# Designs tried in a protein design run: designed miniproteins, single chains, continued (4). Part 63

Each design is a single chain, and the fold is of that chain. pLDDT is the mean over its residues in the fold that is shown.

## One batch from the design tools (miniprotein)

Design m14300
Fold by ESMFold2-Fast:
Structure m14300 (fold): chain A 105 residues (1-105)
Amino acid sequence: SNTLEQIEKLLQEASESKDIEEAKKLVKEAAELLKQYYQDTGKLDGRAFGLAVETALMAIELGLYDLARELLDLIRQSLANSTDLSESAKQALLDAIDGLERAAS
């Protein structure tokens, strides 16, 4: 997906940035593209799921806690709607997301 490639590039640029404010800007832009991707497709699976988790983790590291919680809520919604995972796998991922949301508080 062109959108997923753009997100990956933004996260790479954010990780390489020496300016915290520029890194925050890039992470916010990646988050907006992830939200748009979810609106367009109805799910975050495979590569999109990985990029959403990476974006949330970078948001936590940069102190963007409201954005991190918003992304983790989106990931939780996508997991709840997934048919590709067992119930035990879904619960394990949801428990991990709850841990990350507490870190973002």
Scores: mean pLDDT 83

Design m14301
Fold by ESMFold2-Fast:
Structure m14301 (fold): chain A 76 residues (1-76)
Amino acid sequence: MAELEELRRELEEAERELRELVSRASEERREEALRLVGEAQREAAAAIAGLSEEEALLVAARIMTEAARRAIELVR
């Protein structure tokens, strides 16, 4: 599915940028970023309940990509 592959690419890019920024971030901002990602993981788990496998992967990737981008903003 093209949408899923595009979201996976976006997530990979966001994760790479976040990893670089987190390595240079203060402990406090790093903890905030990890908290954001953790909350997004819980939201993704709840949001995918009752969805088909394909839709669940798409929704989870979307939520996690948005969370990674927000975490990047926190650690910049």
Scores: mean pLDDT 79

Design m14302
Fold by ESMFold2-Fast:
Structure m14302 (fold): chain A 100 residues (1-100)
Amino acid sequence: AVQLTQSPASLTVKEGSSATLTCTASNLTQDGTLSWVKQYPDGSREVLAESSLIPAGSSGTLTLTLNNLKLSDTAVYYCVVRFSDGSEVWGQGTKLTVVK
């Protein structure tokens, strides 16, 4: 099974700040892509970044840099691997809180 590691687990930042989120996927069992997905407090989701194809048996890293953070950036950010068969594995999530 693929192992997804995302960091940090949580952070709180002031609006106008920057944040960097890092995801590493190891031991891909199939060809796949990494994505960063923003899940809003209402449960809606938005894809923010996507990697190039990562071959089966390889590992990959996808970094998401968020600049000039706004209160609307408050969400849980998930790293997701999507395999060639359409199946997905979701990371543990990063809880980002933007405060004034």
Scores: mean pLDDT 86

Design m14303
Fold by ESMFold2-Fast:
Structure m14303 (fold): chain A 99 residues (1-99)
Amino acid sequence: GEEAERLAERARAGALRGDEAGGAEAAEAGREGARAGGEAGGEAGAGAGAGASAAGTAAAGRGGAEAGRYGALGAEDAKSAADGAAGAIAGAGAEFLGR
């Protein structure tokens, strides 16, 4: 959803800076997405959602870290990871996440 796009945009902006602050912001965006997915999606999504959330959380965090490492390429990977995680959680727990 929109949250994943905002986090990917932030990761992209961090990667684009190309400095240690940019890298930290990209990683932070990945962590924020992971936390939001874990708290909202995992808790609301029950067992199946929690399992998917855990996997998605790891992927989102990794994507953010990679954005800081690989610049624009990493930012694209972070967007794909965040979008995939959000899609999986939404598919499993759309009713629970309530938009």
Scores: mean pLDDT 47

Design m14305
Fold by ESMFold2-Fast:
Structure m14305 (fold): chain A 64 residues (1-64)
Amino acid sequence: DEITLKKAKAYEKLGEEKEKQGDYKTAAEYYELAGRLYESLKKYEEAEKLFKKAKEAKEKDKEK
């Protein structure tokens, strides 16, 4: 599904932008959204990568 893949990539990019801004909470939310979309496409390796990024962002959010 082309549109779902583009949406997943858009959320991944938004997560990266929020992480660069220090908004780790919002970054984690976007990474989780992207991960769920990749999972729906059965792209499990990419989904796992994004869920790990979300977890790391949540840990950084706790540290501020």
Scores: mean pLDDT 83

Design m14306
Fold by ESMFold2-Fast:
Structure m14306 (fold): chain A 58 residues (1-58)
Amino acid sequence: MEVIERARETARFLLEKGASKEEVEAHVEDLLTQAGFSPEEARELARRIVEEVEKELA
């Protein structure tokens, strides 16, 4: 599974389980940095992914 798709699924799972937005962003950021994204890219992507998933779940 592609890393970004995995990050989206992880964010969705955690948000549905009641994790805070901040906790989910931190988790997704760590996942992206482990996959080879720079810290800056990972932080930006994590924020956008979590925002998009949160909007879809609303």
Scores: mean pLDDT 81

Design m14307
Fold by ESMFold2-Fast:
Structure m14307 (fold): chain A 75 residues (1-75)
Amino acid sequence: SLVREAVQRLVELVRKYLRGEITPEEFAEGVREIMAELKAANTPEAQATLENIRLVVRSLARKYNDPLLLEVAES
């Protein structure tokens, strides 16, 4: 459930970010919270999900040339 909830929260954050409903800083904070929860879970599924989230955030950072998102992806 934790992994499924993390993915759902990420999808919602990405949707809001792409629609301009939240700032890059608000997006970054939301992603950091999700990443912290996955790190704390310390399961193989949580670690795999964390790496997938890093890939998504790096992709967005490159597409929108946003150094804050790149910093979050490397956290």
Scores: mean pLDDT 87

Design m14308
Fold by ESMFold2-Fast:
Structure m14308 (fold): chain A 47 residues (1-47)
Amino acid sequence: HMKEKLKEILGRVLGIPKEELVIDENTTLSDLGANDFTKRLLEFRLS
């Protein structure tokens, strides 16, 4: 599933170590900073 990729995306976007990020099935895009998250998600899909 995409949980690990979400942690990596958030870590890079926010500059936070991925081991300090907690993402579960209840995490929403708004919690992740919707616009920035969407941009980075697209970037990672292309890479």
Scores: mean pLDDT 59

Design m14309
Fold by ESMFold2-Fast:
Structure m14309 (fold): chain A 77 residues (1-77)
Amino acid sequence: SAREAAVRAVEEALETVRADPEASEEEVRLFELALEAARRGDLATAALALAVLHVFGSPTASEAARRALDAVAAAEA
């Protein structure tokens, strides 16, 4: 389902950021918030958290957030 794909995309983004030694704990926490929101079906909160990470995050966090945001947006449509 689109919701399962969105949750998986956020999980993959979080794992990517956790593997980056340059990633901040704040970035990791915000991805964890996005994942919890997506798992609850609160796609609007997940999208907002991912948008913040895309705009203000490190290059790794920004790219990971953008990919996850595409999946979340598809699940909202």
Scores: mean pLDDT 85

Design m14310
Fold by ESMFold2-Fast:
Structure m14310 (fold): chain A 86 residues (1-86)
Amino acid sequence: MTVKVILKGGSEEQQEEVEQGGRGAESAGGEVEIRREGDTLTVVVKGANPAGSMAALGGAVSAALLGGKVRSEVNGDTITITVEGA
């Protein structure tokens, strides 16, 4: 299973929350890739165990609570969560 978290136009606080979620997934044995492209932060977690997936999701939820808007999509075994900053 692959979890992608995409933060668009987020604040420094929102970026920190998403990155910490990704790092938590890496600590739980997932393969994590973090990319910054302009104002967009993308965290991809592959092969994560349930704890790693929850860590990535937790980061996205935390970023949303800091004023982001959330949308999610499921395509096959890939879950994509997009958080749009204020």
Scores: mean pLDDT 74

Design m14311
Fold by ESMFold2-Fast:
Structure m14311 (fold): chain A 55 residues (1-55)
Amino acid sequence: MLSREEIRELFKTMSLEDLEKIKEALEEMYKLTGDERLKEDAEIIEEVIEEKKKA
């Protein structure tokens, strides 16, 4: 299983637009499933989005 840092690195290779779409999809899936891992992944994506805005 990938670590949180490895997952973050993968997301950094994606475009800002794609990251925002994936975050919205993960949040919607979390509403349906209650899977905390989806919420955690959405938080990592939000951090990457903020980093990309600085770049």
Scores: mean pLDDT 77

Design m14312
Fold by ESMFold2-Fast:
Structure m14312 (fold): chain A 68 residues (1-68)
Amino acid sequence: SSRERLEALAAELSKDPRLKAELIGDDTLRISGDLSPSELTGIALRIIGDYPDLSVSVEGNTITVRAK
């Protein structure tokens, strides 16, 4: 399910202590951290590559991942 995929991604990202991954409802994951815009963009691009069926957006210091 989309929820299980987002939970797996959240667990993987939580291995980096600089990142906070938070599930919002059943279809949305928000990722935040004390990171530069370029570092956040790098993380977002990696997620897009690994999870091409997920929607990824970067706004300020937050990455939002949504199930399609």
Scores: mean pLDDT 80

Design m14313
Fold by ESMFold2-Fast:
Structure m14313 (fold): chain A 107 residues (1-107)
Amino acid sequence: AVQLTQSPASITVKEGETATITATASEDVGTNLDWYFAKPGQEPSLLIGNATTRAPNVSSRIVGSGSGTTYTLTLNNLTKSDTGTYTAVDYSSLPPTEGQGTTLTVT
């Protein structure tokens, strides 16, 4: 099975700052990497599909990039509404592999 490592585990930043989250796959997963966001107690929603494709109605300040084994989610000009858990998910094989998640707190 593909191993998916997500870093960092937690980030605390101020409003207006940028946060970067990285997912590293143990082998090339191509474009089969999605990013999800959940507020505490809420269901996860898709942010970025296929490594780079922003989901409908997701802000342009949220950017997915990367190829091969290293994938990055960049969150620009952060607001308090961005506080929550961000999770990378690999769909290159079944069952899907989830990263450990990154907890972001915007102060």
Scores: mean pLDDT 86

Design m14314
Fold by ESMFold2-Fast:
Structure m14314 (fold): chain A 73 residues (1-73)
Amino acid sequence: MELSPEAKEKFKKAVEAVRKGDVEKAVKYLLEAGRLAGVPEAAEGVAEKVRELMEQGRYDEAIRAIESLERDA
């Protein structure tokens, strides 16, 4: 699938938010990326998982979940 530059930018911002520990921004950017990539429902599920992983301090796994969604979108 071809990701638009806008979708790629939002995925990148979501990953940056995870690295900064900003759960709300990570979820916001991930949901925006999913809408732009045409996978809003998949992005919603991953956003819930990212929130859970970040609350557990598992930031590397949260980033991997976002990167996996970006590749599959």
Scores: mean pLDDT 83

Design m14315
Fold by ESMFold2-Fast:
Structure m14315 (fold): chain A 57 residues (1-57)
Amino acid sequence: MLYRAVAPVPKTGEDELALRPGDVVEVLEEVDENYVLARSLVTGEEGLVPKSYLEEI
């Protein structure tokens, strides 16, 4: 499923993905209620992203 970042996502941990507003990601896995494992379609990097920073497109 494709999502877009609605706000800047900082990389605060080694397993986290940094995103800019408008970056499109593919959600690979729902890890829990707060985080998804996603791949950036801009950079190709994978990592954890808080669900609250993403909107479905």
Scores: mean pLDDT 80

Design m14316
Fold by ESMFold2-Fast:
Structure m14316 (fold): chain A 72 residues (1-72)
Amino acid sequence: PSEEELDREVRAALGIIRVHVAKKAGATPEEIVQAVSRVADEELVKKAREIANKLPPGEAADKIMDLLNEWA
């Protein structure tokens, strides 16, 4: 893997962990999107925000974790 691929995989893994922890804590959709914004590019954050606006927080967190896994 390239350095760029490793960086993306590490950032995705950290994002998934943060979203999972936020979900367990009963985080708001805004807090879940903030967890993603610390690790992901603007385009991925935009997609996460769209998901957070359409689904209940728990389901939004699950779909956002899937999105991060696909991005890696």
Scores: mean pLDDT 80

Design m14317
Fold by ESMFold2-Fast:
Structure m14317 (fold): chain A 66 residues (1-66)
Amino acid sequence: MATTEQASAAAQAIRDLVDPLTATRVANLAMEGASQEEIEEYLASVPGISRETAREAARRVEEAIR
């Protein structure tokens, strides 16, 4: 499980790739123990986010919380 500090770092790491609400939702998913794959799938399901952007964002989140 990611700590609150790690979740905040994850949200910050992706703020340039996604909107603030999506970044907050991703941080919440990381706090709940979502895997990198689950985060990537969630982001890929968000309208306007490409598969490539979803993959990059998921990578950054995993680095921030690992």
Scores: mean pLDDT 79

Design m14318
Fold by ESMFold2-Fast:
Structure m14318 (fold): chain A 61 residues (1-61)
Amino acid sequence: HMEELFRELVEKLKEAAEKNPDKRKQAILYAAGVLGIVGALLEGRPDEARKLAEFYIEEAK
């Protein structure tokens, strides 16, 4: 359950971050997004994890 959701959210975030031409911004957005997603999922808040992923994906654009 949570492992599959984590994989999907992190994969989407990675793809979005990799499209950003600023390599430092890519690293920061990916790291911050992954930490946020992990924290939300560990607290049993999958809806928060999805919202955090969407936020960082939009920031990567």
Scores: mean pLDDT 82

Design m14319
Fold by ESMFold2-Fast:
Structure m14319 (fold): chain A 64 residues (1-64)
Amino acid sequence: MLDEERERVLQEGARETSERLKKLDEEAKKKGWSQEEVEKKKEEILQEVARRTRERLEALRRRS
């Protein structure tokens, strides 16, 4: 039911976060970013994924 669908969206959000953080680490190595720059970008990614997850939860609430 809806709760199971919500759990799935949250789980996918967590997976997307992990994947994006992995790509961030690779890009940081290629571009020679400082640890502080990486942390700042990491926080931006976390905020982006959180917003996207919220939008998906909203869409889910509107779908049958």
Scores: mean pLDDT 78

Design m14320
Fold by ESMFold2-Fast:
Structure m14320 (fold): chain A 88 residues (1-88)
Amino acid sequence: LFKLGRYDEAVEAYKRAIELDPNDAEAWSNLGAALFNLNRYDEAVEAYKQAIELKPNDAEAWLNLGVALNALNRDEEAAEAFEQAKEI
């Protein structure tokens, strides 16, 4: 993605990838990032949680989950996510 305005296209592409392979942790993580950039924070949190369920040792997914939780004012859950990222 070269521009912010293309995150809608990225969301659709990653959703299609997940329909074909729901165990693709990278696709879930990328979906979360695209949703976050569209200010769709609740959906971004769910996508990052799916990525972490598939790959619990993904420090980047934990970090991104924390940032999305902070955007939703879920600061206590965000702190837990950041601590998990730090321990990996």
Scores: mean pLDDT 83

Design m14321
Fold by ESMFold2-Fast:
Structure m14321 (fold): chain A 62 residues (1-62)
Amino acid sequence: EEEEKLQRIADEATREANGDPEKARELAVQKIKEAGFDPEKVEVRVERDPISGTLRVVARLK
């Protein structure tokens, strides 16, 4: 499903950013475009996981 694929991309960006929220957002948007999604139709949010305290990128269709 498209939402699951977007979240996998967001998870990759989270890992590569190594805790930097600005880099995480930039990488997520870049990877989403490379995967063939329209960035205007995708909402990208950088959130802190309430359980682990780590930064996580969330990507979903608008």
Scores: mean pLDDT 76

Design m14322
Fold by ESMFold2-Fast:
Structure m14322 (fold): chain A 78 residues (1-78)
Amino acid sequence: DEYVKKAEEAEKQGKYKEAGELYLKAAEEAEERGSPEAELYYEKAALAYKKAGDEEKAKEALERSIELGVKELEAAVK
C-alpha cells in the first residue's frame, strides 16, 4: 500500500492529479496480484482524476473498475 499512502498524502495537499496517478499505480499492482482491492483503487483513481479535471483519465479508470467488478461477479456465479 505504498502508492495508496502517497496518494492519500497527495489528496491532503490538493494534488489530485498526482493522487490519481498514484491510485492508478496501486490499482495496476493490485490487479497483477489478483487482489480484490484493484477495483476499489481504480475507483479512487477515477475520483481523483475527476477532481483534477482530467475527465478522460477518470473515465478510463472508472471503466477498468467496472470491468473488474463484472469479472468478480462472474467468478462468484460460475
Scores: mean pLDDT 80

Design m14323
Fold by ESMFold2-Fast:
Structure m14323 (fold): chain A 65 residues (1-65)
Amino acid sequence: ADEHLAEGKRLYAEGRYEEAVRHFEKAIELDPNYAEAWQNLAAALAKLGRLSEASEYAQKSQELS
């Protein structure tokens, strides 16, 4: 989970948002209670213009925190 979160954050910093989403999704598959992974997924989705999904996943992160 931590490895996929770290890789996703690296890809996000490089502007590779679609690839970052895939790594954040893998982190969540391994640990569905990983609030930071949900938060980073929401941020990457917002960069892709997927605002409804970003809002839902940001709320999920808040529920887990």
Scores: mean pLDDT 83

Design m14324
Fold by ESMFold2-Fast:
Structure m14324 (fold): chain A 60 residues (1-60)
Amino acid sequence: SKEELRAVIGRLVREGKLTPEQAKKAVEAIDAGLTDIDEIAKIVGVPRSVLEEALRRVRA
């Protein structure tokens, strides 16, 4: 969901893995309807595996 994806981005900022500027771009794309994990990973500049791990933590 959009809420889970936004929570993932927020967690990565809190962990120091994303800058606030990278997070803002990702959140804008998610709010516009982007749900593809590979495209979100490209926007924030991290491997897909980092988003997958953060998504597991958000869901746990």
Scores: mean pLDDT 80

Design m14325
Fold by ESMFold2-Fast:
Structure m14325 (fold): chain A 86 residues (1-86)
Amino acid sequence: MKTAEEYLEKGKELYKQKKYEEAAKYYQEAVNLDPFYAEAWYNLGKALEKLKKYKEAAISYQLALLLDPENEEIKKNLEKVKKKLE
């Protein structure tokens, strides 16, 4: 796995297997290689949310939304995790 897309696809495979910690690691590698990859930031946020890492999930969703500002699904997930923060 050498491209951001390859890391994203492996992360999605792991996420489907409910291996959220491993999925988050692969998504993190995807955004490290391509920090403008909105889908990778969004999927990182989803994996972090499953791990109850709501602060980190919120940051990942905010970065995804910055890259894809009209995406209603990202907005809804960001609002959901913000409500989990105290």
Scores: mean pLDDT 88

Design m14326
Fold by ESMFold2-Fast:
Structure m14326 (fold): chain A 70 residues (1-70)
Amino acid sequence: SGRLRAAAELLREAAEYLEKGDEVKAVQLTTAAALLLNAAGEPELALEAVRASDDPEKLRELARRVEERA
């Protein structure tokens, strides 16, 4: 559950940086979240994180779903 909570926080931070136009930081944070999700046994959520990396609303919705599983 600690990994899922950490991943959810990284996804929320990624959404904030993406809204600010910092795409590099957003990609770094979504990559870190995807690695944590894979390590937590959630490979489908990890793939969704990569696919959501250009959309702050999708990143926030994914963060909510990840937190519900934590």
Scores: mean pLDDT 87

Design m14327
Fold by ESMFold2-Fast:
Order: structure tokens, then C-alpha cells, then sequence
Structure m14327 (fold): chain A 62 residues (1-62)
């Protein structure tokens, strides 16, 4: 598969997970930390502004 499609799917999944965590009164810290690490990896590897934005929002929930 093309890396571009995989990146878009992963960002969409991270966005959905971020939205779910924002609705929770007690977010799962381990899940947030793993997603934050993944979002940072995507932002660094692909230069993705959207991945960087998701990482920032996940960091704010920690």
C-alpha cells in the first residue's frame, strides 16, 4: 500500500481516539502516552502538520 494512504488512515484513527478521550472524564494515561508517541513519530517521519497537531492536543490531555 502507498505510505500516503496509511498515514491518512493513522491520523484519522488518532483524531477519533483524541475525540473519545476528550469526552472521557478520566482519560486512559497509557493510551494517551502511546498515541502521543505515535503522533510524534508520524509528524517527524512524514513532516505531517496534522500529526503534530494531534500530538499537541494529546499532550494537553496528559
Amino acid sequence: MKEELELEVEIALLRMQLAIEKLEKEPDKEVLEKNLKRAKELAEKYGSKEAAEVAKELEELL
Scores: mean pLDDT 75

Design m14328
Fold by ESMFold2-Fast:
Structure m14328 (fold): chain A 62 residues (1-62)
Amino acid sequence: SMEEELLKKIEELEREGVLAVIQGDYATAAEKLREIAKLYEELGKKEKAERLRQQADVLLSL
């Protein structure tokens, strides 16, 4: 289903974001969080998407 495809993409982006944080690449990690937020918004999870965008902003302030 479309939902399953979006969730799989989210999982891949989460893995990439975690790797970026481990490597100290906060700019890339923030980019991945924003991409994940867009996908959650497509799934109708607006509150989760907003929290992820806020988390991305925090990473960029480090």
Scores: mean pLDDT 88

Design m14329
Fold by ESMFold2-Fast:
Structure m14329 (fold): chain A 107 residues (1-107)
Amino acid sequence: GTRELILRLIGLALRVIGLGLDLERATTLEEVIEIAKELIEIAEELIELARELGNKEAEELARKAKELAEKAIELAKKGDFEEAKELAKKAAELLVEAALLLLKSIP
């Protein structure tokens, strides 16, 4: 129902904000990879929700966030810590925007 959808979207947005804070505190490549993997899982859930709700803008934001998080993992595996962290931060930002856009589309 509408309430369950709202609570799920708020939960996803809060989880992304928490991961963004964890990312600011991350000091290792392994930590960045773990956070980026969780961002990919959230992105996939937001893509599904955006498609079900017919919100193409939110779907595109979540898809772009997934691509950035995947690139962050690739860069982290190559030892590019700062670049990986920056891409993961951008992925988190886009996921918050996607979740907020979906929340605003609910009557």
Scores: mean pLDDT 90

Design m14330
Fold by ESMFold2-Fast:
Structure m14330 (fold): chain A 63 residues (1-63)
Amino acid sequence: MPEELRERAIELGRRLLFEEGLTVEEAARRVAEELGLPYGTVRRLLREALEAEGEAARAAPPA
């Protein structure tokens, strides 16, 4: 898998997870559709990225 495509999948998935509040499965499905990647591959990438970020990403103050 090209690194450029992998990075794009993670970046898009992060936006969907943190800005739109989607679940990993919903974000992975949307990313897979947009980038033409297998759902299972995208879901794994997003879970890995989310675990790395999971220390401080549970609640963001609205403002």
Scores: mean pLDDT 72

Design m14331
Fold by ESMFold2-Fast:
Structure m14331 (fold): chain A 71 residues (1-71)
Amino acid sequence: GELREKLLKAIGDLLDAIGDIIEAERRLEAAKAAGDEEALAAAEAELKAAEKKLEEAKEELKKIEEEINRF
């Protein structure tokens, strides 16, 4: 029963990471429009953190997929 719960959690983590990227990109756009260098730097840092989280979530999902896919 554990595999389904792990998969749902991994999918949730993946969607959260994608959401974080979208929000960071919006903040980058807003900061560029405002000419706010501090906000731009903060948004760039958030984007890098979100991209790392996305890669970690993809790797976890891939491991779960390998458990499911025997072919």
Scores: mean pLDDT 82

Design m14332
Fold by ESMFold2-Fast:
Structure m14332 (fold): chain A 88 residues (1-88)
Amino acid sequence: AAEEAARAAIEAGRAAVRSADKEGLPLAVAAAILGAGAAFEASLGNDRGAGELAIQAGELALRSGGGPEAQEAARRAIEAGRRAVEAA
């Protein structure tokens, strides 16, 4: 659960940074930072922390704009994050 949320959050951040325009880039970078935070929390076995950060990363990635791939990765991060929070 936590590991899946962390992987999805990292992918969402990467996709957002790759596809965001100048206006969306600060949000995309914030999503990438939160994705790294989700991975750190998952490494500690903190399913709730990893899930909450993955949801936030996905929401920021969606707000950053970007292409269909980035939007899809963001939605996966939110869903995986919700599952991790429920598993906690």
Scores: mean pLDDT 85

Design m14333
Fold by ESMFold2-Fast:
Parts: structure tokens; C-alpha cells; sequence
Structure m14333 (fold): chain A 73 residues (1-73)
């Protein structure tokens, strides 16, 4: 379990950094941001069911930020 948690945390940190770059990149379409948010919301549900609610919450916050950015387009 610990090895899985460590890998998931590392992947989430990379996803957070990638999401930040997407939010700053005006060339990304609203549709692309919304699709990325949908994928992240799905992963958050799976993480919560697997017993990683803290990671799920962080992923949901990323999805919400992407959805808000899409509204600005």
C-alpha cells in the first residue's frame, strides 16, 4: 500500500504542475480544459473509493480550477 500511495502522490504533484501550466496557457481550448476536468473527476472518485480521500480532494480541486478556466473562454 505504501509504495502505491507514494507513486500516486508523485503523479498528483506532476498533475498539479501540469494543470497550472494549462491554466496559464491561453492556447488551450475550453473543450480541452473541460475534458481534462472530467477525467480528473473520475480519477478522484476512484481514489476516494480506494482509501485516498486526501489525494481525491486535491484532484477535485484541480478539476474545479480547470472548469473555472474554461468558463473564462
Amino acid sequence: MEALREHLEEALERAEEDAKKLLEDNSISAEELLKAAEVLEGHARLLEEAGFPELAERVRELAERLKEAAKEK
Scores: mean pLDDT 78

Design m14334
Fold by ESMFold2-Fast:
Structure m14334 (fold): chain A 113 residues (1-113)
Amino acid sequence: SEEEKKRAEFKAVLQAEGDRLLTAMEKAGVPEDVLNRVRELLEKALASTDPLEVLDIVYEIARLIAQEHPELVPEAKRLAVSTAQAVIDYHPELREEAQKRLAETLAFLDAAA
């Protein structure tokens, strides 16, 4: 169905951008315990059927990175922007809420940089 295709494409974007962040974290030498916390949050996001819950989980990932590894703020920003854009592309009715959550995430990351 169109709805199933839409959900699959949204999850594909989240998976690709999440894998990109994890690869950058591994290259930066982030400890395994922090890597595992981000992996668990990404798995929770991928299991979610609520696009706004996905954005809330991305905010939690951004907070963790800003606190523990501010050198990875550009990678966290990319995940936040890409995920919010995917929400807008596949759930245009959520545009305003997605933009608001993205703005909050970016403000937090900018303060950490």
Scores: mean pLDDT 87

Design m14335
Fold by ESMFold2-Fast:
Structure m14335 (fold): chain A 91 residues (1-91)
Amino acid sequence: SDVRERLERNARLAEERGLSEEELQELVERIKELLIAKAEKEKKEKVKKVIENEESAEDLSEEEKKFLFELGREALDWLEEWLTTGKPPAK
């Protein structure tokens, strides 16, 4: 429910900013790139492949699943920041 509520809030923020479907797609692709880069930096190759839709999340270890869930929360934070500020998330 927490993730759903955050997704609904981010969708509302996107509508309030008047983003086009194309701009929303660009935001999603950028966040995906940031998630892939973070998984690669942390040497979580299986998690990276799950984000790239090359492997199933079902095949992840408990530690890899935890990392994926943490990345998912970070992605929601990045999206909210981008939608609120109009700028990509900083390092």
Scores: mean pLDDT 74

Design m14336
Fold by ESMFold2-Fast:
Structure m14336 (fold): chain A 76 residues (1-76)
Amino acid sequence: AEKYAELGKKAEKEGNYLEAAKYYTVAGLEAYKAGDYETAARYFDLALKYAQKAGADSTALDQIQGLRDYARQKAE
C-alpha cells in the first residue's frame, strides 16, 4: 500500500493525473485487502479526485466511486 501511495504522490506532483489515479486505486485495494477500510476509502477518494482531473469516462469514475463508498461503509 505505502509504495503505491508514494508512486501516486509522485505522479500527482508531476501532473500525471491518470497515473496518480491508477496508483491510488492500487493503494486503496491493498489497504482494503488488509482490512484497513478507512485508509482504503482515503486512497479511493484520492483516486477519484485524480481520475476526474484526468478526464476519465463516467464508467471508470462510477467504479472508483463504488469502491470508495463501499470502503467507507465498511470502515464504521
Scores: mean pLDDT 84

